# Designed miniproteins, single chains, continued (3), part 78

Each design is a single chain, and the fold is of that chain. pLDDT is the mean over its residues in the fold that is shown.

## One batch from the design tools (miniprotein)

Design m10697
Fold by ESMFold2-Fast:
Structure m10697 (fold): chain A 57 residues (1-57)
Amino acid sequence: KEKEELQKKAESYEKLAEGMRGTADLVEQAGNTGAAQVMRDGAEEYEKKAEELKKKI
């Protein structure tokens, strides 16, 4: 069902964003603040995509 697929995809994007934020914290601790920032920016984009999908339901 299309609505169920949108919900699962939104959840997938949220999980991906959470993972990116966690990895960003680790790479920042390793001294790579630039890569950490890029990953946090990417996480925010996926969070926005998840919200857009949820609005379609």
Scores: mean pLDDT 81

Design m10698
Fold by ESMFold2-Fast:
Structure m10698 (fold): chain A 85 residues (1-85)
Amino acid sequence: AREEVRALLREWVAAGRYRQAAALIGTAALKKLNDPSLQPELEEAEAEARRLGVTEEELELLLKLSVEELLELERELRAEVAAAR
């Protein structure tokens, strides 16, 4: 599961699809946190992910990871986006 997620994100980063990768990670993290006060942010994140072409299958892969693993992936993605700037 973790390796499949890393492979998917590496492919998207190599293709320059940083926003799609960020939307997938962010949506999965918000769903895992399950914080009612963040429900509007979750709904906006889900809408953005769908608009960018993130599938339910791709989201299900990330939902198998812990919140800590998702936050680490977001940190890695932010570093790659900054380096590619």
Scores: mean pLDDT 77

Design m10699
Fold by ESMFold2-Fast:
Structure m10699 (fold): chain A 115 residues (1-115)
Amino acid sequence: MLEKLEEILELLSKASELLAEAFKVSDKKKLVLEAEMLVGTSIIALSVLIQLLKKGHPMTEEDLELLKKIKENLERAKELVEEAIKEEKNEEAIELLKKAKELLEEAIELLEELL
């Protein structure tokens, strides 16, 4: 389990860095799409971990609640990234990406509490 949580942390850290780089460039679509894929992969991996915990894996109810909060933050971040990809106004797209990055950073902090 620890190894899987560390893999998710690495994916989210990379997604956050890609979003930060996207703020600095005019052609940001590739960076944003890569970040979206990493967040999506993290959501799937986290969903599998939550299911394993429900099957009596040795973790506390507190750890399960933290994983659920992380998943909710990642799902909201993914929605904001998807809206940013569809947004034709660059300044509005950047604001959506900044909000997504804030949610990713919160998820990373919560995930570090489980490590």
Scores: mean pLDDT 80

Design m10700
Fold by ESMFold2-Fast:
Structure m10700 (fold): chain A 96 residues (1-96)
Amino acid sequence: SARKEELKEQLAALMPAFVEALLRAVEAAHGASEEEIAAARALAPQIAAEGKEGILATTDASVEELQELLEVYKEVIAALEAGDIEKARAILKEFG
C-alpha cells in the first residue's frame, strides 16, 4: 500500500527528532552528569538509524495502526520539547 509506505517514511523521519527530544529531557533531568549526556549523544545517531530501519522493515502493521503511532510520536516529541516529561510518559504508557 502506498499509504503504508508514506506513513512508515513519516515515522522514520521523526526518529532523529524523537531521539534529540529524549536527549534534551535527559540533559534537563536532575542528576544527569556531563559524561552520561555525552554517552547518550554519542549513541543518538545509531539509535535513530536503528529506529528508522525497524519502522521501514515493518510489514504487518495496518494503515490505522501506523497513523495512530505517527500521532503518538508527534505528541511525545512535543511534550518532551515542552519539558513535560510526565505527559510524555503518560502518552507512552497508554500506547506502549
Scores: mean pLDDT 78

Design m10701
Fold by ESMFold2-Fast:
Structure m10701 (fold): chain A 94 residues (1-94)
Amino acid sequence: SIEEKISELNEEEKKKVEEVLELSKDPSKSLEVALLLVELMKSENEKVRELAGEIMVEISKTQPEAAKLALEELLKSENEKVRKLAEKIEEKIK
């Protein structure tokens, strides 16, 4: 389902999602992964935000520090929709 959702994105969005997935394979890149997840979760495209949320739950199993850093930043967002999505992800990760 993640691959199918990626195919619905434009080239710019697809590149950023693929970059997160590649960087998530390297534990030394946890900060870069967190920053990209925050960017994707703040996207104006709801499909990108939902996909980023699913990816963050998956990354939390292999790189919990990256997911934690992204989640802490997203929970501080002034955008209520972003905060609510972050709260739902936090419940799934806990």
Scores: mean pLDDT 82

Design m10702
Fold by ESMFold2-Fast:
Structure m10702 (fold): chain A 109 residues (1-109)
Amino acid sequence: MEEEIEKAIEELKKLADELVSYLEQRFGPGAAAGFRKAVEDALKTLEELRKKGVPDEEILERLNQAVELFKQALELFKNEKSPEDREKAARLVTQALAVLSNASSTPPA
């Protein structure tokens, strides 16, 4: 479980770095600063939840869900054919961050 959590965090960080590159390419240098901080804050919140006794299995499930959402967002950015694809990618990123911060898996309230 420990090793699986660490591996999921590494994969999430790698996907976040790829998303940062796409955001900076589209909106200019520094445009991803807020996103980078949001990912860092979400991971810190997840570590705090783990320390408070949230089960490792739940932590791992949230990490895996966020990884999947980031992968879907990256595919939409890479294969963008319409403004709707970009909007959907942004929503997937928001959902991933919400999952990490212990929010519901439905669209943000």
Scores: mean pLDDT 76

Design m10703
Fold by ESMFold2-Fast:
Structure m10703 (fold): chain A 93 residues (1-93)
Amino acid sequence: SVVDQIKESFKVAKENLKKGKPINFSVSVPDQDLADTIKNSLNFLSKKLGIEINVNLTVRTDEPPLTPEEKREVNYVLSEGLQEIVELVKQQK
């Protein structure tokens, strides 16, 4: 699922950040709006924190759109993951 992909990408990202490696964020999403939201959020964080984030998002329009519940869950895990990255960078600087 998209939720599981985001959770796993943030888990890997946090481990790479702890090791001083660049973050690679790869997720497949059913629509362009969600892809743009994720990309813009990560690029903003990258510039604001001075860390390298490589964003690779694939849009699959042949997949069914997210349900309202799944959209809420995606927004929650995205917000939580971004905040955890901010806290980790603050602890290292």
Scores: mean pLDDT 80

Design m10704
Fold by ESMFold2-Fast:
Structure m10704 (fold): chain A 95 residues (1-95)
Amino acid sequence: HMRVKGAKEMAEAIVLEIAKRYGKDFALAVAHRILELLGEEVPDEAKAAYDALTPEQQREADIIARSIVTFFDNLLVPKEDIVEGIKAGIEKILA
């Protein structure tokens, strides 16, 4: 809605919202793909969640991940802020 939250908090909130609506494993898979698209190292648990998906679910996760990356890129958000927010979301899901 507004520029009231930092980019890191927005990225974290997006991952947690995906977990709430579609389950933790799908959220981990989307988070894995976001980090992969940004050229970052991914936690083994997030990669395992992605690898466990069907090809159709992997395609859905890729589409969502690309949309999120494009959204933040259009807002001129630094890659580092996106990465830190996504990692924070993964940590909260795994806790």
Scores: mean pLDDT 82

Design m10705
Fold by ESMFold2-Fast:
Structure m10705 (fold): chain A 75 residues (1-75)
Amino acid sequence: MEVILEAVVRAPASRAAEIEAALRAVPGVKDVRTHVVGDYILVTVVAEDEAAARAALATLGALGEVLSHRIVPAP
């Protein structure tokens, strides 16, 4: 079942494109969106299942400080 990963990352705005590219390379990731808010990047990932979403979260943690996250069922 498809899921959505939403995460808040502390990273400079210049890293948004790098984060998007890295997350899109994760198997089972279908879509990635980023939104820069000051010193934070809001990341939304659409993944084919929870395992793909958790792999994306692990990739994200290697690129920046993940302050909060949630994984919810996609509609």
Scores: mean pLDDT 84

Design m10706
Fold by ESMFold2-Fast:
Structure m10706 (fold): chain A 57 residues (1-57)
Amino acid sequence: EEVVKRLAEELGVTEEEAKAIYDTIRSGGKKLLPPELFAKLSGADLARAGRIVEEAE
């Protein structure tokens, strides 16, 4: 999706990693991020990702 590509570009992650972030946000945290990816992202990165997903919906 366009949202996944935007997340990848904005967060500096791969499209596959962006898809995992997108799924986590859409599920309200029920699907957890892989530990390695979670460790690489700050709270600010996650807040930005949430805004991108909301703007696209």
Scores: mean pLDDT 73

Design m10707
Fold by ESMFold2-Fast:
Structure m10707 (fold): chain A 77 residues (1-77)
Amino acid sequence: MKLSPSTLAELERLVAEGEYDVALALTEIFASIAKMAGDYEAASEYYRLGAEIARQAGLTDVAERWEKAAKEYEKKA
């Protein structure tokens, strides 16, 4: 499933306001909810989005870990 437009808008707003920590935390929560629901496609998309946000925040190690998680969940979708 593609990410909800309302969820994307909220995350984009937080990133635009410089609230990277909050944006990353919410993205991780959404990825966790998707995993618990068995929606591995959505979980993969959330991890990819989180990796992009982490790169914008300068958190390269976090971005690499989230990209790896995204690839793992993409295989399960």
Scores: mean pLDDT 79

Design m10708
Fold by ESMFold2-Fast:
Structure m10708 (fold): chain A 64 residues (1-64)
Amino acid sequence: LSPEQKAVLEKGLEALEAEPDNAAVRGLIARSLREVGVPQEVADKIRSASGEEAIELLKELLKE
């Protein structure tokens, strides 16, 4: 992961852990990830996932 991608993932994880059921937060994270070069398929998974699923996906991406 680039430093820019990691920063977006970390900030997104904090936001989702605060408001896991907020679909607008998931949408904003997906958009921000696309802007820093994360593939559309990954961003779309986060946008469509439940809060718990999206949190797990962000944690998995941060391990890379």
Scores: mean pLDDT 79

Design m10709
Fold by ESMFold2-Fast:
Structure m10709 (fold): chain A 73 residues (1-73)
Amino acid sequence: SDEEIRELIEELLANPFSKNLPVSNDELSKESEKLARELARDLTEYYILTHALYTFGLEKKEEILELYEEVRK
């Protein structure tokens, strides 16, 4: 849900390294990392976006980006 996405982003923004980066070699993980890399401008943003995309899936990319910008500001 959008509340779950917001909660994860808030947690990671408060403590970006509180969770280990999910590392996987499957196709979905590679797609998530590629998308996060294209969108992120720094390592902290990359970390947060990769976590959210792995957790909620690529279909939620728009909601993740919208909530990330909302919570960040």
Scores: mean pLDDT 72

Design m10710
Fold by ESMFold2-Fast:
Structure m10710 (fold): chain A 127 residues (1-127)
Amino acid sequence: EKIEKVLKLIKEGKYEEAFDIIATLPYPEVILVNEAIDVAVRKDPSAIPYLKKAAEKAIERGDYKTALILLQIVAYYSDNLEEVAKLLEKLADSGYPNADEIRKAAEALRQGNKEEALKWLEKALTP
């Protein structure tokens, strides 16, 4: 079971392997592990670069909603807001329907406004 394997790897601190699996999960399954990802990143910020890589892989696979939810967590915990903004622009350029909301989030991050950015990302996930 992929979900159980992800949770076990996170518990063991094997973030690179755990997040590589997460990058292959569809959006409904990523929601089930979202809390565990958040707890892992909050406990160990060294996990953030692996989460960024997982989000980028999700964009490359065309799983834009998975990429978006992972980038919300990265935006919340990361101090490198310019790097997150660039990944959001890459996602917006992919042709995702709510691209304007994602671009507004990227601009808010460049201004140092994480709160505003997270509001735009939440709107981008809304149907």
Scores: mean pLDDT 82

Design m10711
Fold by ESMFold2-Fast:
Order: structure tokens, then sequence, then C-alpha cells
Structure m10711 (fold): chain A 54 residues (1-54)
């Protein structure tokens, strides 16, 4: 599943590490945060807001 996530810049490293821990991939950095691909059973990391499901 692909998502566009809004992330506070101060939390970006924490969110990236949580995504990688769940087997997810960072596809792109955006002006608001990240575009990511997560496994279907993965949860959205705390501190990330879903802007769009892609």
Amino acid sequence: MKYELEVDPLNISKIVNEIKKQGGKILKFTDRGLIVELPEDAKIPDGAKVLKKL
C-alpha cells in the first residue's frame, strides 16, 4: 500500500526507522513529509498523518 504522509521534520528519522522496521520503503521525500510503501498489515507510525492513499 502506498501513502503520502505528513511528518514533522523533527520526527522524520523516527518515522523513517519505523517504516523500515515494518518492511516498508521510502519512495520520495516531499515538502510535507514522505511518500512510502507499506505492507498491507503494517500500521501508520505514530506522529505521521495520512494525507492520501496512493
Scores: mean pLDDT 82

Design m10712
Fold by ESMFold2-Fast:
Structure m10712 (fold): chain A 62 residues (1-62)
Amino acid sequence: MRVTASATVTGDLPNPDAVAQAVEDHAREFLRRHGGEFSGSLPITDADGHTGTVSWSGRREE
């Protein structure tokens, strides 16, 4: 079993690397449990009004 996952954050969000890492960790755990392949992007806004986009992709190989 091989799991590959990546995430990137663009825009004006503070701590973009921490957000990307959290999304990547969540994606890896999801793929470990459920398998499959997915990708997507989501616009996000923090409590202070900073806007950005998080994008992710991942797959599990048997």
Scores: mean pLDDT 78

Design m10713
Fold by ESMFold2-Fast:
Structure m10713 (fold): chain A 95 residues (1-95)
Amino acid sequence: SLDAWKEDAIAALEAHAARLEKVNPELAARLRELAERLRAARTREELIEVLREAVRVLEEEIEILSKSDDFELKLLALEIGGDLVVFERIIELLE
């Protein structure tokens, strides 16, 4: 189940990066880097480190998108908020 969740998390980060490509290409690149680091993580310690950085990046993304006048970007911020809660919960379970 953890491996299945890891693949879902990678897919979610890649999907967010694709949506951000035209709005914030630097943040999109950071999300893709995190997806690759998550894919490469082999130990619990490595996984926790990547997830903690992912939480920070997702918080920055929410801050940016929630201030947009674009309704679709505001909806994306809510979706990212859900992923953030899941990542924080997985970190707790891995500790």
Scores: mean pLDDT 81

Design m10714
Fold by ESMFold2-Fast:
Structure m10714 (fold): chain A 74 residues (1-74)
Amino acid sequence: KAQLQTLAAALLAIATAKNDAAAISLVQSAIALIDQGQLLEAVDLLIAAASILNDALAIAVAQALKAQIEANQA
């Protein structure tokens, strides 16, 4: 959870700096899902936002977090 919140904050800052409304919207939706405990849905939105921003490191981090969430739910 805390790692997803950190990634979301970083992506929101990048999206805001680039004035990318689509990426901002995806990150804000992901933050709401994190607060609801819907971590898999949240990480999928963060992967989408990172992809729009073309941030390879953020994509890799988000995919690693998704794998960890899936393993913990199994």
Scores: mean pLDDT 79

Design m10715
Fold by ESMFold2-Fast:
Structure m10715 (fold): chain A 92 residues (1-92)
Amino acid sequence: MEEELLRVAEAGQRLVEAVNSGDPEEIRRATEELLEAARELAERLGLEDEFAEVERAAERLLAALDGSREERLRAGQELAAAVQAFLRRALE
């Protein structure tokens, strides 16, 4: 795996663990780490549109941190789906 792809995959795994922990600060930290890794990969591969979708999903999750558990879970699932789509394009 290229180093940038591995960083996004590892950050995605940490985000899943943070969401499962339910700790808003851990979720915020993991989300920010994921955005940094995905941005670097997107710049390298010209995947700005896919990254924009990851960024929007991340913003939605961060906005949901003070909301209901249902809102956080939905936002987390949307971010996971956006990251999976982004990684599929990166592996193409």
Scores: mean pLDDT 81

Design m10716
Fold by ESMFold2-Fast:
Structure m10716 (fold): chain A 81 residues (1-81)
Amino acid sequence: SELDRLRRGLANLIAEMDRLLAEHGSLLSPEERAALLAVRARLRQLYDDPSASPEELLAAQREGLAMLLRARTRVARREAA
C-alpha cells in the first residue's frame, strides 16, 4: 500500500541518519547534530503512529530527505577541508 511504502521510506531515512551520525557525527556541530536528531525523532514518532495520515508521512519524508541531504553536504565539505 501507499502507507506501507511511505513508512518504509521513513524507516530508510532514519537508518541513513543513524549511519551518518555513527560514521561522521564528529564533523557536525552540536547544533547541527541536535537539529538532525530532532527530525529523526519526528520521523520515528510518525513511523510508530498507526493513525498517521499519508499526508503527514509524505511531509515527514520530504523534511527527512532535505535534512539528510543538508547534513551529507556539510560532511562532504568538511572531509574535503
Scores: mean pLDDT 89

Design m10717
Fold by ESMFold2-Fast:
Structure m10717 (fold): chain A 69 residues (1-69)
Amino acid sequence: SLREKIVKLVREKNSNKYLTKEQFLEVAKALGISEEEAERIYEKLKDENGLIDRQKFIDEVVKLLEERK
């Protein structure tokens, strides 16, 4: 499934619960997400330290890719 492919890519790039901006942008690029869309998602999901919760990222990206038809 699409979710399973996203989970695999995130797991390969992230050893912690949180992704850095660099890790996030790398995964987004691998999934074919534009730089503009990736920046919007980052700004929406980042915490006060500029980190993104892994599960929130997966959920948001799955929704985005499922609705782009």
Scores: mean pLDDT 75

Design m10718
Fold by ESMFold2-Fast:
Structure m10718 (fold): chain A 108 residues (1-108)
Amino acid sequence: LEKYKEELLKLTREHFEELIEALRRELLADPATAAAVAAARSVTELLAVEVARRLGLPVATVRRLLRLSIAGEKVPESKRALEVGIEEGMLLIELGVEAVAKANEELR
């Protein structure tokens, strides 16, 4: 996740969309993630697939744990490490969205 944060921050003004499309193509080429990526309609969904891939967990599991975290429900102890990983992924998404919004504002 940290490498993607640094890459997004460095490229956000010039190449954010190219970076996201490159990530999409990479994930589509992987049979384990191809179907989930094809169904993704937002950057958030795409990055959730990448988080699932990095943690070695099913995308459905990552989505369920994210929903439980948002709802404030208690997550089993064995899944706390995944919740931390999801928070890092969400921070990456927030940083990417903020950077794109700032670049768009500066061009106007």
Scores: mean pLDDT 56

Design m10719
Fold by ESMFold2-Fast:
Structure m10719 (fold): chain A 73 residues (1-73)
Amino acid sequence: EEEIRREAIEQLRAAGVKSITITTADGKTKTYDIDKMSEEELLEILRRIADAAHRGQAGEAPEFGIKLTLEDP
């Protein structure tokens, strides 16, 4: 589980993703800078995203949106 999330972090960095903005169903937004976050913080966020996605598959989860910001060329 932790290894899978670590691989996801490495893939995001390799793809040039600088930040993740998460919007919850109540309209609250949080922006996380991938380069400035610790591995533990990123793993915690990915865990919450995975949990919310799993509950969404069950049809019970609150909706949230994810916006990825890429590096400028």
Scores: mean pLDDT 60

Design m10720
Fold by ESMFold2-Fast:
Structure m10720 (fold): chain A 80 residues (1-80)
Amino acid sequence: MEEVELEALEKLVETAENNPATSEKAKELLRQSLEYFRRGDWEKAAELEEQAIKEMSPEARKAVAQTAASLADEANAKIA
């Protein structure tokens, strides 16, 4: 469970960092979110991820949302 969640977050961060529409502030917040997630501070990680999404352009948010939806569908397919 924890490995799948960390892998999903790493893919989201990678998608955001590789998108030229993602601001440097959003990239920094995503990196901090991943660090807190690795520390086991899930609440702080989620807070920073939400802040990063708010700092993104609409185009960057759409790309991240599409990746998140794809990962959620994949996780649901494994459970269902």
Scores: mean pLDDT 70

Design m10721
Fold by ESMFold2-Fast:
Structure m10721 (fold): chain A 83 residues (1-83)
Amino acid sequence: MVEELKKKAEEILEKAKKEAAEAFVRAGLKSEEEGIEFGEEIANGINPGKFEPLTEEGKELAEKLKKAGKEAKALLKEAESLE
């Protein structure tokens, strides 16, 4: 069921990007554009070295989004290994 793994990974990545953008704006950390970019970097499994949350809540959010990105990457890798 490789297609299910890919679909799930895409959903996680899309959700991570959207949640990152919205939560970033809600946290008042920076612009909406930065939130989208941050989410994309997390979804790609990359630490956003140019982004550093100002609050502990923002920092916790960044770690959760990083985990989501890693999980999505792991699912994509699993899908590829099953092919």
Scores: mean pLDDT 63

Design m10722
Fold by ESMFold2-Fast:
Structure m10722 (fold): chain A 90 residues (1-90)
Amino acid sequence: SMEDYFIMLGFPREIARELAELLKGVMSGLEAGALLYLAERLVTLEKLLPLEAVRKAAEHLGIELDEEKEKRLAELVKRWLELEGKEVPK
């Protein structure tokens, strides 16, 4: 499943479940993994806000997301990175 795929990639179980519920039927697990790890690098290395990072990652990968999914995904990326002990811009 997409949830198991995210767990295999190293996402915390709660985040993996919420990501799978949000993105299932919207994109493949591979596309979602690429989007999330690109967004992580944009937040941690380029110091973008999570919402900006999600939008830029989606644009780079040619993935269309509505504003509600972008905002929800940005919140999940923020929680994921905070759980990993990474600094997230305000």
Scores: mean pLDDT 86

Design m10723
Fold by ESMFold2-Fast:
Structure m10723 (fold): chain A 85 residues (1-85)
Amino acid sequence: SLIEKIKALGERLLEIAKKHLDAESATELANQYEKVFAEAKTPRELYKGLVDLIGKAYQLARDNPETQAELGEIAEELSRLRSDA
């Protein structure tokens, strides 16, 4: 389902954060992810929440171009899911 695909992208984002960002930043992103999934009532709200989470992760990775590139790939995959809906 669309929700499962969005969730998989969010989980991939958290794994990238855990691998490449500091523990504080990774924990902050994980907490925001849990909040997005707990509070989102529609696939659109979930989509928007993940877009915002990607933007936050991108800013946290501002001094790490390789991590920003991986986050950009997640953003592109998320954008393609919007087109399939």
Scores: mean pLDDT 82

Design m10724
Fold by ESMFold2-Fast:
Structure m10724 (fold): chain A 85 residues (1-85)
Amino acid sequence: SILEEVERLKNEVIETTAKEGDAAGTKKLMQAVEKAVGLLYKAGFPQDKIHELSRESNRAILDPSLSVVQKADLVYEGFKKLIAE
């Protein structure tokens, strides 16, 4: 399922951050968001909702008060909420 694939991407970000550090984790998170957005487009989710989710995800990624793991969790929750609708 799309949700399982998005969960897999989140876990890869967390694992990369733990093994390779914050810079590698942040890069992996950005790549994961791009892949997850692509999955939503292929599945026919509404373009306006995908655009807003992408914008919100980018805001979380750019927030200096959050750890990479916290950013990944917030981004994942946004994707999960849209997929569960």
Scores: mean pLDDT 87

Design m10725
Fold by ESMFold2-Fast:
Structure m10725 (fold): chain A 80 residues (1-80)
Amino acid sequence: NREVEEAERKAIELAREWVRAGPVLRDEAIARARELSPALGRAMGEAARYAMGKGLSPEEAEKLLIEAVRAAGAALRAAL
């Protein structure tokens, strides 16, 4: 589904933006992702909380968030 693919792409872009901008914009990026898709926003939020709790590097956090969003997007496409 093109709509899910577009939402996934935008959510990945948001994940990269908050990692570059630092944790101050984290909540805003997650809220924007949730507006694109509640499932993608939840996946990003959970991954972000885990990354923050573990003190992951920006590179590790970016990879984790992108993987979480892609996994959620794949699950959403399979459910549709």
Scores: mean pLDDT 75

Design m10726
Fold by ESMFold2-Fast:
Formats: C-alpha cells, structure tokens, sequence
Structure m10726 (fold): chain A 90 residues (1-90)
C-alpha cells in the first residue's frame, strides 16, 4: 500500500507538522484538502477548525497563489486581519 511507503509515512509526519494536527483522522482530512479545489478546501478547513497558519501552509503546499489563499481563508470564516497576518508570517 502507498500509505505504508516510507515516503507516505514522512508525508503524514509533514502534514501533521504543517497543519498542527495530531490524529490520523485529521492527517487523512488534510491529505484530501491538498487535492481539493478551493471551495472544498475552505469548507473542510472550517469543519476541522483549522487555524489561519495551518490553512496558509496547506493551500501553499497545494500550489495555490496568495490571492486564491485569501479567498479560501475568507470562505473558511477567517477575518481579513488574520489573513493578512498569516500570509505575512507564513
């Protein structure tokens, strides 16, 4: 199984670190988010209660531009002040 490959184990550890999550269920949700379109990513981030820094890291890893990340974060319910802070720091 690809999920038992050493690269996938390192990838799960990396997901846990970038998203600040600690359960396999949360890691699996982040894996789904990385391959999801912006609207689905925003919905999943909101449902998981992900912080602004985690959302920026995940969305950048998915290859989205800062403009697209702003839209994702707004749809996820993040304030403009939190978006500006997260994008400047991460």
Amino acid sequence: SAAQDIINMDFDDYIARIADVNTQEQIDRIRQMISSPPDDMARMARQMGLGPFAIVRIARWAGYSDDTIRDIMRRAGVSDAQIDRALSIV
Scores: mean pLDDT 76

Design m10727
Fold by ESMFold2-Fast:
Structure m10727 (fold): chain A 88 residues (1-88)
Amino acid sequence: HMEIDIAAAFAEIVLAISKYLDNAPEELVQLLEQLVTDIRNAKSLEEAAEIVRRGAEQVENLETADPETKEWVVRILRSIAEELEKLA
């Protein structure tokens, strides 16, 4: 529970930073908002890690986001997933 809350908090930080970037499209913001919701609803650390991994893939496949912004967000999300996997 606590670790899932921490993962959701990191995702919210990524979302907040993304909203602060001039090149953050609405699609990216909406995807990250959904990701935060999905993480909070995860039943296990393993499920939370899978959700974050999938979220990173979805961000990577966005056509509307700036490549540099996508690479940055994907990097952070993959790092979050790796930490969750270590705790599971």
Scores: mean pLDDT 74

Design m10728
Fold by ESMFold2-Fast:
Structure m10728 (fold): chain A 92 residues (1-92)
Amino acid sequence: MDEEARREVEIAVETLEALGYDELAEELRRAGELALAAGRGDLARLLAEAVLHLLSQGRVEEALRLAREVLRLLEAGRWEEAEALVRRALAL
């Protein structure tokens, strides 16, 4: 699962870079790496999915805010709040 989660995050980051969303790609990579390092590959995968979901709807600003907020929460050790934020974004 961790290797699969890492690969899914890498594919999402590469997709964002190919589309020119370099800042979003960097924020996703950083948040994903923190989640993976903490053994939360499930959260890393959900975050990548949520970012791509928002992007598919043209909600680029919201995708960037999500990635930044999640990174901030993960750096603070607030894992439950980060997961709740990601799950709310997937429902949009």
Scores: mean pLDDT 87

Design m10729
Fold by ESMFold2-Fast:
Structure m10729 (fold): chain A 73 residues (1-73)
Amino acid sequence: MEEEARKMADSVANVAARTAQELGVPEAAPEIRDAVRKAMDEALKAGKTPDEVINAASQAAADAVRRAVERHR
């Protein structure tokens, strides 16, 4: 269960990192991956369901990409 959620969260992080590269901020890939893993670990620690963990990871990835793009003015 946790392993499956982590695998899906890693997939979300990889997609977001690719998007960051396409948007001209490839250096943000580690930041995006860290944000996704932190959100996933926090959700798992809080006892959330796999779907909730994936949603948290997706939100963290989107927010990290947005912040990276906004900083690259």
Scores: mean pLDDT 77

Design m10730
Fold by ESMFold2-Fast:
Structure m10730 (fold): chain A 79 residues (1-79)
Amino acid sequence: VEARIAEARAEVDAMDRAALEALAADPDARALYLRPLALIRLGRTEEARAFLEAALAEFRAQGDQDGVALLEALLAEIP
Protein backbone atom coordinates (compact mmCIF):
# COMPACT_ATOMS: atom_id res chain seq x y z
CA VAL A 1 0.00 0.00 0.00
CA GLU A 2 2.66 2.53 1.05
CA ALA A 3 4.84 1.59 -1.94
CA ARG A 4 1.98 2.32 -4.34
CA ILE A 5 1.27 5.63 -2.60
CA ALA A 6 4.98 6.54 -2.74
CA GLU A 7 5.02 5.78 -6.48
CA ALA A 8 1.92 7.94 -7.06
CA ARG A 9 3.41 10.74 -4.92
CA ALA A 10 6.65 10.69 -6.91
CA GLU A 11 4.71 10.72 -10.20
CA VAL A 12 2.61 13.71 -9.07
CA ASP A 13 5.68 15.54 -7.69
CA ALA A 14 7.27 15.34 -11.16
CA MET A 15 4.25 16.95 -12.88
CA ASP A 16 3.96 20.62 -13.85
CA ARG A 17 0.83 22.61 -13.02
CA ALA A 18 -0.89 21.91 -16.36
CA ALA A 19 -0.41 18.16 -15.89
CA LEU A 20 -1.69 18.37 -12.28
CA GLU A 21 -4.81 20.28 -13.40
CA ALA A 22 -5.48 17.78 -16.20
CA LEU A 23 -5.06 14.86 -13.77
CA ALA A 24 -7.39 16.48 -11.19
CA ALA A 25 -10.12 16.73 -13.87
CA ASP A 26 -9.54 13.28 -15.46
CA PRO A 27 -12.13 10.72 -14.25
CA ASP A 28 -10.26 7.86 -15.97
CA ALA A 29 -6.82 8.53 -14.48
CA ARG A 30 -5.83 6.45 -11.43
CA ALA A 31 -8.22 8.63 -9.46
CA LEU A 32 -7.85 6.68 -6.23
CA TYR A 33 -4.08 7.40 -6.17
CA LEU A 34 -3.24 10.31 -8.47
CA ARG A 35 -6.24 12.65 -8.40
CA PRO A 36 -6.22 13.30 -4.62
CA LEU A 37 -2.46 13.87 -4.67
CA ALA A 38 -2.81 16.24 -7.65
CA LEU A 39 -5.53 18.17 -5.81
CA ILE A 40 -3.25 18.47 -2.76
CA ARG A 41 -0.38 19.77 -4.92
CA LEU A 42 -2.75 22.35 -6.44
CA GLY A 43 -3.79 23.50 -2.94
CA ARG A 44 -7.31 22.08 -3.38
CA THR A 45 -7.05 20.15 -0.13
CA GLU A 46 -10.76 20.18 0.75
CA GLU A 47 -11.65 18.57 -2.62
CA ALA A 48 -8.99 15.89 -2.08
CA ARG A 49 -10.31 15.13 1.40
CA ALA A 50 -13.94 14.96 0.23
CA PHE A 51 -12.98 12.61 -2.62
CA LEU A 52 -11.04 10.26 -0.34
CA GLU A 53 -13.70 10.27 2.41
CA ALA A 54 -16.46 9.38 -0.08
CA ALA A 55 -14.33 6.55 -1.52
CA LEU A 56 -13.44 5.34 1.99
CA ALA A 57 -17.13 5.09 2.96
CA GLU A 58 -17.82 2.98 -0.16
CA PHE A 59 -14.85 0.66 0.49
CA ARG A 60 -15.88 0.21 4.14
CA ALA A 61 -19.42 -0.68 3.01
CA GLN A 62 -17.97 -3.29 0.62
CA GLY A 63 -15.64 -4.79 3.27
CA ASP A 64 -12.56 -4.04 1.12
CA GLN A 65 -9.86 -3.96 3.79
CA ASP A 66 -7.08 -3.28 1.26
CA GLY A 67 -8.98 -0.34 -0.21
CA VAL A 68 -9.74 1.02 3.27
CA ALA A 69 -6.05 0.84 4.26
CA LEU A 70 -5.02 2.58 1.04
CA LEU A 71 -7.55 5.40 1.44
CA GLU A 72 -6.68 5.94 5.12
CA ALA A 73 -3.00 6.24 4.15
CA LEU A 74 -3.90 8.74 1.40
CA LEU A 75 -5.99 10.80 3.86
CA ALA A 76 -2.89 10.97 6.09
CA GLU A 77 -1.09 12.73 3.19
CA ILE A 78 -3.49 15.68 3.47
CA PRO A 79 -2.04 18.49 5.63
Scores: mean pLDDT 70

